# Ledger of designs, part 78: designed miniproteins, single chains

Each design is a single chain, and the fold is of that chain. pLDDT is the mean over its residues in the fold that is shown.

## One batch from the design tools (miniprotein)

Design m2702
Fold by ESMFold2-Fast:
Structure m2702 (fold): chain A 80 residues (1-80)
Amino acid sequence: MQSQFDSIRDQIISQVRSQYPNNDVLITAVDNMLNSFRAAAMGDNVAAARNAVAVSRILRANPQYRDTVRAYGDQFRAQM
């Protein structure tokens, strides 16, 4: 399970970097979201909540990325 999460996460992060080069804010938001999903799947609710809060803060400051981050989250869940 962990190796499958890591493989899918790395693939999605590579896609974000390719589609939005030099967009460190969006890349960081997606990375924190995927880390939240991974932590939750492993039962680490504290790490899951911490990463979710980080995503929420980024999207509050950058609401233009909300739908894009959600789309990558949906893609990750569809591959699980």
Scores: mean pLDDT 82

Design m2703
Fold by ESMFold2-Fast:
Structure m2703 (fold): chain A 75 residues (1-75)
Amino acid sequence: SLSPLELKILEAIYENGEMTIDELAKKLGVSKSTAARAVRRLVEKGYVEVFIDPKTGKQYVRLTEKGKELLEKEK
């Protein structure tokens, strides 16, 4: 089962594309540490992956195929 914050993170990435943890925290009105913990749980569940953009060095969070499938079934 997903927490309300975990679901909001998945929906934000689905709507906006790849986002940093800082961008997710700002959009959802939570602390960076709260967003980071929720993202970690979503990585463990296989709904998102974290990657580093080699040009900027920034870490981005993006949906996996499993994450996209979950949101597509949610309407």
Scores: mean pLDDT 84

Design m2704
Fold by ESMFold2-Fast:
Structure m2704 (fold): chain A 74 residues (1-74)
Amino acid sequence: ALEAQAQRIRDALVAIAKDEGYEIKSASYSFDPEAGTASASVKAVNKETNEEVTFSARVDDPALRAAWSAAVRA
């Protein structure tokens, strides 16, 4: 389901952010069944610099597609 894809993108971004040393502050996802699109956004804070960063991605990103495939297998 498209919503499930959006959730997987979100989970992949969370995993990437944590692996890079960020603390997750919020995570959201969106999907549009008419357009066939799924996206996610994760707000995180770097543990060392205390800088707030937003990770965003959509289902068509080849690098993120590889990343969420890895995350959902883990």
Scores: mean pLDDT 72

Design m2705
Fold by ESMFold2-Fast:
Order: C-alpha cells, then structure tokens, then sequence
Structure m2705 (fold): chain A 98 residues (1-98)
C-alpha cells in the first residue's frame, strides 16, 4: 500500500541520514552530524503519525530508532558501535521490505 511504501521510505531515509551523520562526525563536523540526527527525529514523528499496519509501523519505528542510536553513538565518537547499529537497522529494513 502507499502507507507501507511511505513507512519503508522513512526507514530507508533514516539509515541514509545516520550514515551521513557518521561520516560528518568522523570528519569532526559535529554541527552537520547534529543536523542529520535532528532530521531522523523528524522522520520518527512522521512515522508515528502514519496510519499503517501495526507490524509494518513497529518494524519501521525500530529501524528509525536504531538509525537514531547510530547517529548518537557517532556523535560520542563510538564509530564501531555506530557501524553495528547501522547493520542492525539495515537487517530490520530488510525484514520490513518482505
């Protein structure tokens, strides 16, 4: 459905933003990293307002929460943890896309 496609889009965009936050943080550009993290929070709000099947919503929300945690880990300089959280987010996204 269109709502399921939107949930997947929000989840995919959260991973992209978290990857960009990680790259920015590695370069010492913390303001850019913070900007990407704030955008992930916006995606979470958009998803919570979306009328979609509960299981789809839960998987998409879990993906966005993992992406947000990855961005926050990157801000703390925990790059290895950020990479692991991104891998978990990508696995949850793959499950969502079934």
Amino acid sequence: SAAEEEAIRLAEESIRLAKEALEAAKKGDLLTAIGHILRIIGLKIDLERLEVDEEVKELALRTIELALKAGLAALKGDFEEAEKLLEEAEKTLEELKK
Scores: mean pLDDT 91

Design m2706
Fold by ESMFold2-Fast:
Parts: sequence; C-alpha cells; structure tokens
Structure m2706 (fold): chain A 61 residues (1-61)
Amino acid sequence: LPVMSVEELEEMIASLEQQIERVRQLQAQGRIDPDRAQAQLDALQQQIDHLRQEVERLRQE
C-alpha cells in the first residue's frame, strides 16, 4: 500500500528476516540447492534494503 506506516514497514522487514532464517535452515538441511538458496537470500536482502530506505524516508518527514 502507498501509505504504509513505519510500524507496518518494520513488521514486513521482520517477516522477511524470518524468511531469510527459514531459507538458511533449508540450506543447512540440504533441502535447497546452495546456488538457489543464495539467490533467494540476495532477493530477500534487496527487499529488506528497499523497505529500510522507505523507513528512513518516512522518518525524515
């Protein structure tokens, strides 16, 4: 949503961090290809970075 609050953005970041932990667990269990795991981790980190930039933008208002 274009009008998400800082709290909602931080909750989304927390959710994405939980997804990163899940991918790492699957990688440790050998349930996911290492190259695919790295690609997913990179994609999730990019989403977190984007959301953190949005939080910073809103905090400057």
Scores: mean pLDDT 81

Design m2707
Fold by ESMFold2-Fast:
Structure m2707 (fold): chain A 67 residues (1-67)
Amino acid sequence: EVDELRREAERYRRLAEAIDRARDEMVRGMSGISPEEAEEVGRQMDRRRESLRRKARELEEKARRLE
């Protein structure tokens, strides 16, 4: 179902956006964490965001092919 695939893609995009926003908020609010730890957390969040964006693109491509 094309609509189902698009809804799933939208959920993945929203999760990626949430992670992107959380990353910025964590960086601004982090006191007591070392710069190295902050960078590591940031990199992990970046990887997660890219993974979610990749999933969204895969689902969008599936939906496009089913049209």
Scores: mean pLDDT 76

Design m2708
Fold by ESMFold2-Fast:
Structure m2708 (fold): chain A 85 residues (1-85)
Amino acid sequence: SKLTDLLIEAYNLLQDINDLLIQQKNYQLVSLLHGMAVTMSGLSLKDAAQYLIDFLQSIKPQLTPEQQKLVDKTIELLQQIIDLL
């Protein structure tokens, strides 16, 4: 389904962001991203997606231009997921 395809794509982009943060040794943001996963496990899919968008927007000013591009793509994908729910 379109929803399943978007969820897989969002997962892959989040893994790319995590990998770049590790590569840049930004372990503080890696820890925050992992903390988000715990919070999101108790939420509906729609609420989890919105929570992740809000988090990604909050950290964006601290990121490199390459990381910001991945964040923008992830937010766009998460918004498409919300629009399907």
Scores: mean pLDDT 81

Design m2709
Fold by ESMFold2-Fast:
Structure m2709 (fold): chain A 86 residues (1-86)
Amino acid sequence: MSIEEHFPEVPEEVLEELARKAVEKGGTSEGAATFTALVLLAEAGRATPGTLARAAEALREAVARNPEAPGVEELLKVAEKFAAQK
């Protein structure tokens, strides 16, 4: 399938590490945006319910660390979407 070839496999371990880094950079817009983009790419190609659940938790923690960060409301919506996919 062209889709599988177009979206190369990303190991779940890598996605989990990126989620942890997003939490650590929760106060920065770059950290949150990078994590969100990576998770969305994984969802389009290779994402398990477990990976999405962990991503939702990480985003929620990132928002809690800096509620004044730009895009806080957008991050909450993304976290809700991933949590609902459990």
Scores: mean pLDDT 55

Design m2710
Fold by ESMFold2-Fast:
Structure m2710 (fold): chain A 85 residues (1-85)
Amino acid sequence: KEEIEKMLKLADEAIEAIRAGDVPTAVRHLAEVLKLAKKYLDEETYKRIGELAQRAVEALQRGDYDAAISAVEEIKKILEEELKK
């Protein structure tokens, strides 16, 4: 449970970094979310989060910060569902 709360905090920090235009910080926080997800979540959930994180990084590379934030918000919804288990 504490591990999912850490991932949610990292996702929030990634969104704030994107809002500030700090792409390297956002990418680092997303990488930490993926590392924790691989360790603590099932393979199917990890793959879903991985696909959304890749979508966020690709959006950041295009300068589409709204699309990047949307992808991270979807990661947060998956994590909130896992927290309820």
Scores: mean pLDDT 86

Design m2711
Fold by ESMFold2-Fast:
Structure m2711 (fold): chain A 84 residues (1-84)
Amino acid sequence: SMDKKLVEEIIEIWKETIEEVRKLIEQGDYDKALAVWREAERQIEELYEKLSPEAQKEFEKRFLEEFEDETLELLKRLREALAA
């Protein structure tokens, strides 16, 4: 279905974004890491708004299971680096 394709597209964008942001943080490119993160959030929000309510709930469940812990870790690292 279209919803299933969109959910998988959002999941793939998050996976690639997390990997890229982690690499940029490890390189000390914190400003680039933040820019990559913000652009991904913008793209994902646009795709998310196209999902049915049922598919939005499915995506939220998958995000919580697959990405929440790693997302919080990376955001903490960016916040601490940019505050120094």
Scores: mean pLDDT 85

Design m2712
Fold by ESMFold2-Fast:
Structure m2712 (fold): chain A 65 residues (1-65)
Amino acid sequence: MEEELKKKIDELNKKYGELMKQIASEIRRARAFLAAGDPEEGQRRYREVLDEAVKKMKEFREKLK
């Protein structure tokens, strides 16, 4: 039982870490557009990435319950 629980926790932590890495990469990419001097496109992309990240994080937390 403890081994099964540990495996599930490790799996969840791994998936969460991968999700966070993906979100961080997407945010970095959006920030690069802002820094490159295309403020309208960069701002729109940054907002889209933030909205998507919030949605994915909420869905992930809902699956944990």
Scores: mean pLDDT 73

Design m2713
Fold by ESMFold2-Fast:
Structure m2713 (fold): chain A 56 residues (1-56)
Amino acid sequence: SRQQVQGMIDRMRQYSQTLDRSSLTQRGNYFLSMASLTLSDSDVQQLQQQIQDILS
């Protein structure tokens, strides 16, 4: 759902303040893997784009 996507984005933004890029990338990949099992393709694409933006 959109609320689950937003929760994951907010959590990634919190992690970006404390984790290095390598650790942050690993957390992002974990969120994407979990999302692909439970969320719609459109929600996964939105999450992927937002994680990429955070990592940039």
Scores: mean pLDDT 81

Design m2714
Fold by ESMFold2-Fast:
Structure m2714 (fold): chain A 66 residues (1-66)
Amino acid sequence: SAAQLEELRRKLEVLEKQLKLLDANIDKLRQEGADPSKIKFLELARKNTEEMIEKLREQIAKLEAG
């Protein structure tokens, strides 16, 4: 449905913004020589966010095609 597509696109926008914030935070921590464990946790969060973005893009594509 159109409402379902709108919801998924909204979620995608939120996750893409979150990914950019995670990237900026990770880069800052790397430059500052922060604790490797803290960087690793943020990198895991980044990977999980990327996977969610991929799944949402697949769902949107399926709804637009079908």
Scores: mean pLDDT 87

Design m2715
Fold by ESMFold2-Fast:
Structure m2715 (fold): chain A 85 residues (1-85)
Amino acid sequence: MELENEMEAGVYELAAAVIESSTKRYAPKLPADAQQQLLQLSQEAVAKYRQAARAYREGDRKRAEELRAQAAASLRQMDAVAAAA
């Protein structure tokens, strides 16, 4: 449904913005190596969520779900980096 796809697109655009702003505030508190890894993984997650939002707007729900799974994998790696630091 067009409305459902637009709502899901909005959710993942918001998620990308929250990840980007939170990473900018948190990364400076970490050691340099962990900071660099967290920033790179954050950029990957943000890019994948924005690509997922676009896929939802284009009606490609399968591709959007694949991109969301990739973003979630990057988020899990970010959690591991933060926990190890």
Scores: mean pLDDT 85

Design m2716
Fold by ESMFold2-Fast:
Structure m2716 (fold): chain A 80 residues (1-80)
Amino acid sequence: SMEDLKKKLQEAYDRIRAATSIEEIVEIAREFARYLAKVPQQQRDDGITEFTIYLVNDPRLTPEQRKAALQAIAEALAEA
């Protein structure tokens, strides 16, 4: 459901912001991507868009952390 998607999306953001390493960010992004792979396509596209917007606009994330998260999502979705 859309409510489940919003909840999972918020949980993923909170975990990424609390992460202390690139490896943790990559794993969180992969877990979220695996969840998105099971969601209907329309909700999946919305989830990817919203997640990307938050990552790009979060000033607390370094360019390296942002790139790692985005790449991990793309790779995990391609594997699913």
Scores: mean pLDDT 79

Design m2717
Fold by ESMFold2-Fast:
Structure m2717 (fold): chain A 95 residues (1-95)
Amino acid sequence: MKAEEERLRKLRELGEAIREFVELADKVTPSAQQVGVFLMWVGYQLGKLGGEEARELGKKLMALGLDALIDPSLRDEAIEYLRELAEEIEKLVKE
């Protein structure tokens, strides 16, 4: 279906952006603001793709992003969650 193909393209782009962010974070520690804003933006993008799974993931990311903006100690947890999310998106795109 054409709509499903568009969703998969957007998911692929999003997964690539997340992977690049995580790889850069392993080399240069991002600020809490960078991590928080990126998580919230990823959550927003997932929400726009539609579907229950994408909306649920989007809500989790937005919540973690908001917490990471306030509490820098959550930065490593947020980055780890992004790494896990990139793997899940890769599985969804492969199918």
Scores: mean pLDDT 78

Design m2718
Fold by ESMFold2-Fast:
Structure m2718 (fold): chain A 98 residues (1-98)
Amino acid sequence: SFRDLVARLSPEAQAHVREALRHALLGLIYLQKAEESTDPEEKKFYAELAKKHFERALEHVQRARDLAPPELQPEVDAWLKRFEEDVELFKKRIEKIV
């Protein structure tokens, strides 16, 4: 499981995973605010915030991967690939707003 994978990472890598999840959650919150807003300026503002948070989340996931021991790198790479695919879908949702 993802939880079991994270538990096997170093404390530094675990900190990057926590920051990635925090930024991903904030990105999703702002994306929802952008989609629900009726004001074009608010839509653009929240969409830009969502994008920046998703980019920060991806940076932290990449850092956690770089810190992963060699035996765990394939599992972390699989999670990173899935995370990159999810961010791509979120970016497509942002493009429909802006």
Scores: mean pLDDT 85

Design m2719
Fold by ESMFold2-Fast:
Structure m2719 (fold): chain A 78 residues (1-78)
Amino acid sequence: KVEELKKKAEEYFKEADRLDTLAAQNRAIGDQAAAQSTPEGARVIRGITDREVARLQAESDALRKKGIEYKKEAEKLK
């Protein structure tokens, strides 16, 4: 059971890292698109990018929290 909890924690942390990378990529793409747009278009692009990045970051944070919980449970069982 301890090994299963540790593996689950690793899986959650790995997925959280993937989402963090995806959020960074979406920010870079959005910033580039906004820079090439009109001022009005840039506002729309930034709004969409901000929402998507916030969603990905929130999901990453939730997964990381679950990973920490599984790691703590594994440490309690020893």
Scores: mean pLDDT 83

Design m2720
Fold by ESMFold2-Fast:
Structure m2720 (fold): chain A 95 residues (1-95)
Amino acid sequence: MDPQSPGMLAQQHYDQGVQDFRQGRYDSAISHFQQAISLLDPNSKETADVLTNLGLAYLKAGRYDDAIKYFRQALSIDPNNERARGLLEEAERKK
């Protein structure tokens, strides 16, 4: 019932996810990043950036298969994302 725009609500979930990630609350960060993605254009660079952070949260949680999946999704949208590429290589090495 609070009239937030989808973009503003996505930004709020993203910011909360980043804060939770910094505090080591990876499951909470994952939930907030998933909520942000649900409110964004699935093919946008913004969604690719959030997918990269979602993958990083899974990586830090030790969930390497999930991390690999989301880094690959980010790279399918933004193939030149050097951060997503480097993190994908890290996740594949840790598996």
Scores: mean pLDDT 86

Design m2721
Fold by ESMFold2-Fast:
Structure m2721 (fold): chain A 96 residues (1-96)
Amino acid sequence: GPTPEEKRQAVLEKLASQKLSPVEEILLRAALHGAELLAAGVAADDAQEAAVELLVEELEKTPDLDKEKLLEIAEELSSDPRLAPLAERIRELAEK
């Protein structure tokens, strides 16, 4: 599979795209943070937790995200079992 550096590079290339929605940009920035921590030798579980915390913080600051949009994001992420904890955190945020 791809190395942490290859994952980081792929995320950076997507962030350079001018066609990203605000939600996609936030998701990619959280993924980049996780990938950078993995490349720095942080344990996978700790890197994932830090990425989730960054994502939640950025979504809370986004004024155009309503409950429906947050639930749509959570549903898309729930398709990957590895992202299930992230989807659950976004659902919790939508309930506020």
Scores: mean pLDDT 70

Design m2722
Fold by ESMFold2-Fast:
Structure m2722 (fold): chain A 80 residues (1-80)
Amino acid sequence: SADVDAYIDSVRARIDLVRRVMPDMSKEGLEQVRDFLEGEIRDMERLMETLDPDSRARVQEVLEEMREVIEEIDKRIEEM
């Protein structure tokens, strides 16, 4: 649906922003963003409980993309 599309676009824009600013962030900043994204994943899992199966599958793909960003943050912190 258009509402699900708008939500997915919003989440992807946030992922793109995090990736763009990540190189200039402090370790403390990265840890704060990581905690924020973990919270967003929990909110997405809650949202998926209310969606039809097709919309749920699409949000699941974006949730996996957000998990990949958390892994990128974890690797960045380890390399600092």
Scores: mean pLDDT 87

Design m2723
Fold by ESMFold2-Fast:
Structure m2723 (fold): chain A 86 residues (1-86)
Amino acid sequence: SPEEAAARAADAATRAGYENLSKGPDEMIEATVEAAREAARQYGADPEKVAEHARKMGLDMAKKGNPLEAVRGASYAAAEAARETA
């Protein structure tokens, strides 16, 4: 379902982002994006749109200097895109 795709994309993105917090913003964001993409693919959402939205939000939020907010923003954008495309 769209709601399940959204939840799975957000969960995967959040977990990957937090596991990669110590690696710096670029690697953290890419790990977050790749996890969201794979979850989207598995749950019937558009993986490329989910990845695009997650990356954009993650990069925009990372510029504000808080890596936790960057992960949260990317995860939220991934969930929104997954819900809309599933």
Scores: mean pLDDT 87

Design m2724
Fold by ESMFold2-Fast:
Structure m2724 (fold): chain A 70 residues (1-70)
Amino acid sequence: MKKREELKRFLEEAVEKYNGDFDAVKEAAITKLEELLQKEPDPFLESALNRLREAKTVDEFVDVMLELLK
């Protein structure tokens, strides 16, 4: 619960830095995770990346990121 709130706040702050553009923040995060996947293939990370790409809201994105942290 607390980790979700902290991660959501972090992402909302990142969205503000990108002039309110959630898609820009999402694309930057996905690109970084794709670089990690290229170095060390992980079926779990690959599945999570697909879900992150389909996320339409900060809440949906946070939920997928929390799965990656556990």
Scores: mean pLDDT 76

Design m2725
Fold by ESMFold2-Fast:
Structure m2725 (fold): chain A 87 residues (1-87)
Amino acid sequence: AEELVREALREVAAGMDAAGRGDLEAALEHFEKAAELLREAARLSGDEALARAADAVLKLGEAIKAGDLEAAEAAAREFEAALAAAR
């Protein structure tokens, strides 16, 4: 599960970088990949916090697509909280 979480974090970082450049399509692809990796990690580990992290990443992508900065910041905080709860 650790390798999947590390790969998911790289995908989130790549998605944030793409979003910062205005490449919304690339950003969404990276966030979807991160969510898939986190869901797989949750299935393998039984850790529901990783499933919550996956949901938060998808919310982040939706907020960025909508141009909703406040929702994007809230989703990013949910993601950080879920990762902090993961074991």
Scores: mean pLDDT 85

Design m2726
Fold by ESMFold2-Fast:
Structure m2726 (fold): chain A 91 residues (1-91)
Amino acid sequence: SKRREAAIERLRGLLDTLERRAKQRYPDSKEIKITKEEAEALLDGASEVLTPEERQILRDLFEKAYAGKDEITFEELRKVLDEAIERIRKL
């Protein structure tokens, strides 16, 4: 649906914003790390465009990715988001 694709674009836009901010904070870092709090802020930013079911998919994948970890790499977060998008499209 057009709504679902717009929600996916919003998620990707939020991820791009997060990457830009992380690069500004850590310009000399070879590995960009994203905290659990930053990932939760991305979820909050997406809340306006996601259905409860779509939000639950993203939440479950974030909880799994951050299980026992305070931070993950930006590359890992991107893969989590890609998996969430695939599951959302199958709804």
Scores: mean pLDDT 80

Design m2727
Fold by ESMFold2-Fast:
Parts: structure tokens; C-alpha cells; sequence
Structure m2727 (fold): chain A 115 residues (1-115)
């Protein structure tokens, strides 16, 4: 469906953002503060991609109930990612990014069942 095609495009863009951030983390000896800032920057970029996706679904005529459900799940993901980043002060940048990636993958799988 057009909605599934938009989800596949979202998945591709989000994984590219994560990969670019992982490559940056591997190339640099980040301090805990720099790791926090790197993760928060990634979360903001991912949030922007999900907001664009929701707007595209609305433009394609997806019903309000389904849009509201998706929006709530995206807001929960953003909250969970921020909690994870602040909780993991003793983790490496690579380890923190892996945790964020797992949270994103879980939501993407849930969205496949909704669309």
C-alpha cells in the first residue's frame, strides 16, 4: 500500500541516520557529555523523520484514529529514548546507540502491524 511504501522510506532514512551517528561515534573518543549530546541530536533527527512520516500519512488520507495511535507511539518512543540516554551515563557511545536502535526497531515493527 502507499502507507507501507512510506513506512519503508522512513525505515531507510532512520537507519541511515543511526548508521551515520554510529560511524561518528566510532571515529571519535567522545566524553560522556559529548555522548549525551550526540544521542540527543540523533533523537531530534529521528523525531523530525517520524513527524514528516505522520504528515505524509495524513496527506494520503489515513484515518484520524490510526494517525492518533501512531502519534502516541512515536511520542512514547521519543520519551523512552531520552530516558535511556540519561540512564546510561556509564555506557559507551556505541552501546547507547545500540539501545536507541533497538527501541526504534521495536516501533517500526509495531507500525508494520498497524498499516
Amino acid sequence: TPEQELLEELERRVYELIKQTEDKARANDFTPEETLNLGLNLIDKIATEFQLFIKQLEEKGLDKETLDKINRKVELLMTQMRIEIYANKDMSAEEVLEELKQLVEKLLKELETIL
Scores: mean pLDDT 86

Design m2728
Fold by ESMFold2-Fast:
Structure m2728 (fold): chain A 108 residues (1-108)
Amino acid sequence: LQELVDKALKEIDEAIKLAEEGRQRSPELKPLFDEAIEHLKKAKEHLQRGLEEDPVKHFEEAIDHAERALGLLKRAASLAPEVRDIFNKAAEEAQKAIDYAREALEKV
């Protein structure tokens, strides 16, 4: 369980880093990136809390927040072709985090 959560947290941190870089390169899309980053941070908080208490509830909340972030990152990629590669990489890392969180949920 701990190893899967640690992997999910690492992928979320990479997704946040890439989203922050995308925000700097496309300031006009800042509201989309700010919302995606906030959802990724909430996903991280819920993954950490799920190791301490109510793992089913917290891992489901983490997955929901990460999926919302994924949707926003995919939308940003569609709106900013010039930086699409960064947005696609952030979306890929968010998807990996979702996959690890789902696997963690299956172990509780």
Scores: mean pLDDT 84

Design m2729
Fold by ESMFold2-Fast:
Structure m2729 (fold): chain A 99 residues (1-99)
Amino acid sequence: DDQAKLEEGLALLEELLASPEEVRERLAAALEAGRLVAAGVSDEELAERAREALRAGRYWLAAYLGLVLVERGAEHLLDEAQREAVRRLLAWEAELLAA
C-alpha cells in the first residue's frame, strides 16, 4: 500500500516542474559529477569538490559526488554534511520509486 508514497512523489514532481531551475541544476550537477569521474579525478579531490559545492549551495552536486565516493568505498573522506546530502538524495529517489 504505497499510495501515500506515490502522492508524495507526485507532489515532489509537481514542485520540480513548477521550478525549472531546480530541474536544470540537478541535471547540471549530474553531468558535472559524471565529467569529473570520466576525467579520473581522485577520491580526495572529489571530496574537496563536494565540500566546495556545499559551500556554494550546490546541494545536488555535493550529493552526486558524495554518492560516487560511497560507491567507490571512500565514504570515510566525507564529512557529516556531505553524508547528509547523500542520504537526502537516496531518500528522495526512494520516494519517487516507491510505486
Scores: mean pLDDT 75

Design m2730
Fold by ESMFold2-Fast:
Structure m2730 (fold): chain A 112 residues (1-112)
Amino acid sequence: SFEELIELLKKAIEAVKKGDYGTAAEYLRKAAELAKTLKFDEKQFQKVKDLILEIFKVVLEKEKDPKNQLLVEIGEGLALIALGVGKLTGDYNFGVAQALEIAAKVLEELAK
């Protein structure tokens, strides 16, 4: 359900705030798989986009290593491109799922 997706994203944000990037990435991987099965209206798409951007914002605020900062910044850019494709084509599922997979990959790299 959409409510389950939002709950997974909120859990990912809380994990990131605690510096637990590995757990956050696991929540985002689950969120991406769930997103592939859902239908989004424009309001739901915007809500998910806002939460994905909050994840990147929180991570960037915590990262002090310049390499990690650049990784987060490029990851956010790629996620925004994926969301933009979803918005432009109306394939919200693709845009959301791809953005969540990108965010998960960034967090997995930071957890190493």
Scores: mean pLDDT 90

Design m2731
Fold by ESMFold2-Fast:
Structure m2731 (fold): chain A 107 residues (1-107)
Amino acid sequence: DVEKYIDEHTTPSAVLLLVARIMSELSEEELKELLKQLEEAKSVAEALRIIAELAERLGVFEVADAYRFIAELVEKGDAEAEKVGKRIIEQIKGTLELGLELLRRQK
């Protein structure tokens, strides 16, 4: 079931775990560049592929595969996949923005 696969890999907890890993591994400058890349992405599919490439680089292969699969569904016009993708991107962007604000306050 495609919906079950998407749900298992896109829970709020799974997304938070990915963001925690990103924030632990990336510098403030790398986090700012990631946020900029996500803001400049032309589509939900492009933003998901950006995060998937980062997840793969960080060794989170299961998330990378899941996000690429969702991006492919979005490109094929799947409205539910686009809704899930938008939610993931919004959660990641919001958490990164909060993380960057907290890093700025430590200076």
Scores: mean pLDDT 81

Design m2732
Fold by ESMFold2-Fast:
Structure m2732 (fold): chain A 100 residues (1-100)
Amino acid sequence: DLEAELARLNDTVVDAAVAAGLVSRAEARERLARDAAAAFRELAERARAAGREALALLLEAQAASVEALRAYLQGRFEEAEEIDRQTLERLLARARELAA
């Protein structure tokens, strides 16, 4: 169920990146098939360069989710928890900056 849910979220986030003009659907599929976490990190940099900060944060969060799920499925629970914690701290820090 978690893998299927992550796949649906991956598709949703890819749709947002394609709609924003950051990547073609064909390129996104190729990059995600090669390394999904690296693909989302690269798209986050493209979003940031385009001034799309909220989309960049979403793409960074999705990259972390892919890495955390991989660690979790491999029984590396402490590593998965640390990835989630670091991601949450970064998201909260930026949310506070935007709210100030």
Scores: mean pLDDT 79

Design m2733
Fold by ESMFold2-Fast:
Structure m2733 (fold): chain A 69 residues (1-69)
Amino acid sequence: SELEALRAQLDAERLRQFDLAVRIVEAWPDDPAGVARLLRAVFGLELRPEELAGRSLEERQVVIARALL
């Protein structure tokens, strides 16, 4: 899958950041704006709420993995 291919490209540090970012997304599935702000504050990821809103968990994980590359 695209997610598996992207995860394989992440180094150990970015994979750890990915796992933490996924936990944030899972904790607040109905707050894409709050999630985007928190990911920026914790990891410096410049994600827009629209990139997370209305997506499945796997699609959100793909967006996060791409942002960490």
Scores: mean pLDDT 84

Design m2734
Fold by ESMFold2-Fast:
Structure m2734 (fold): chain A 58 residues (1-58)
Amino acid sequence: SVEELKEEIKKKLLEKGFEERIADQSADYGVMKMVFEGKTKEEAEEIALKVAELLAKQ
């Protein structure tokens, strides 16, 4: 499910040391790209990681 995919991506970001808020927002964004733009799981994970890195620098 969409919720399970979000939690999987979020868990990977948390394991990389991102804050929960950043991991949650970034995972949500990646999953939205899958649902609305047809991105693959691998592309969504890459997008989520890039977004998390950008948010962490702010």
Scores: mean pLDDT 83

Design m2735
Fold by ESMFold2-Fast:
Structure m2735 (fold): chain A 90 residues (1-90)
Amino acid sequence: SDEYLKGVEEVLEARKESIKTVLKLTDEQYEKLKEAILKVIREKKLDKNASDEEIKEAVEEALKEAEIKLTDEQKELLIEYVKMALKSVP
């Protein structure tokens, strides 16, 4: 739902500075990545019950769409941020 996606976005925004610092992103790159993540979540209909593999695939697709290259460690951290966001929304 739109309400669920807004909740996911709010959780990511609350962690924006942490995400930018850890992933070494500019403001522009962060906004592009956030938009891509939300789009993939909507397209794949992911919710709080999404599996680790579904979240990993969604993150890979979002990174490809946003044209952002991360290290394996940074990608694992992004997966955990997205997992936290999905599970934190009621």
Scores: mean pLDDT 88

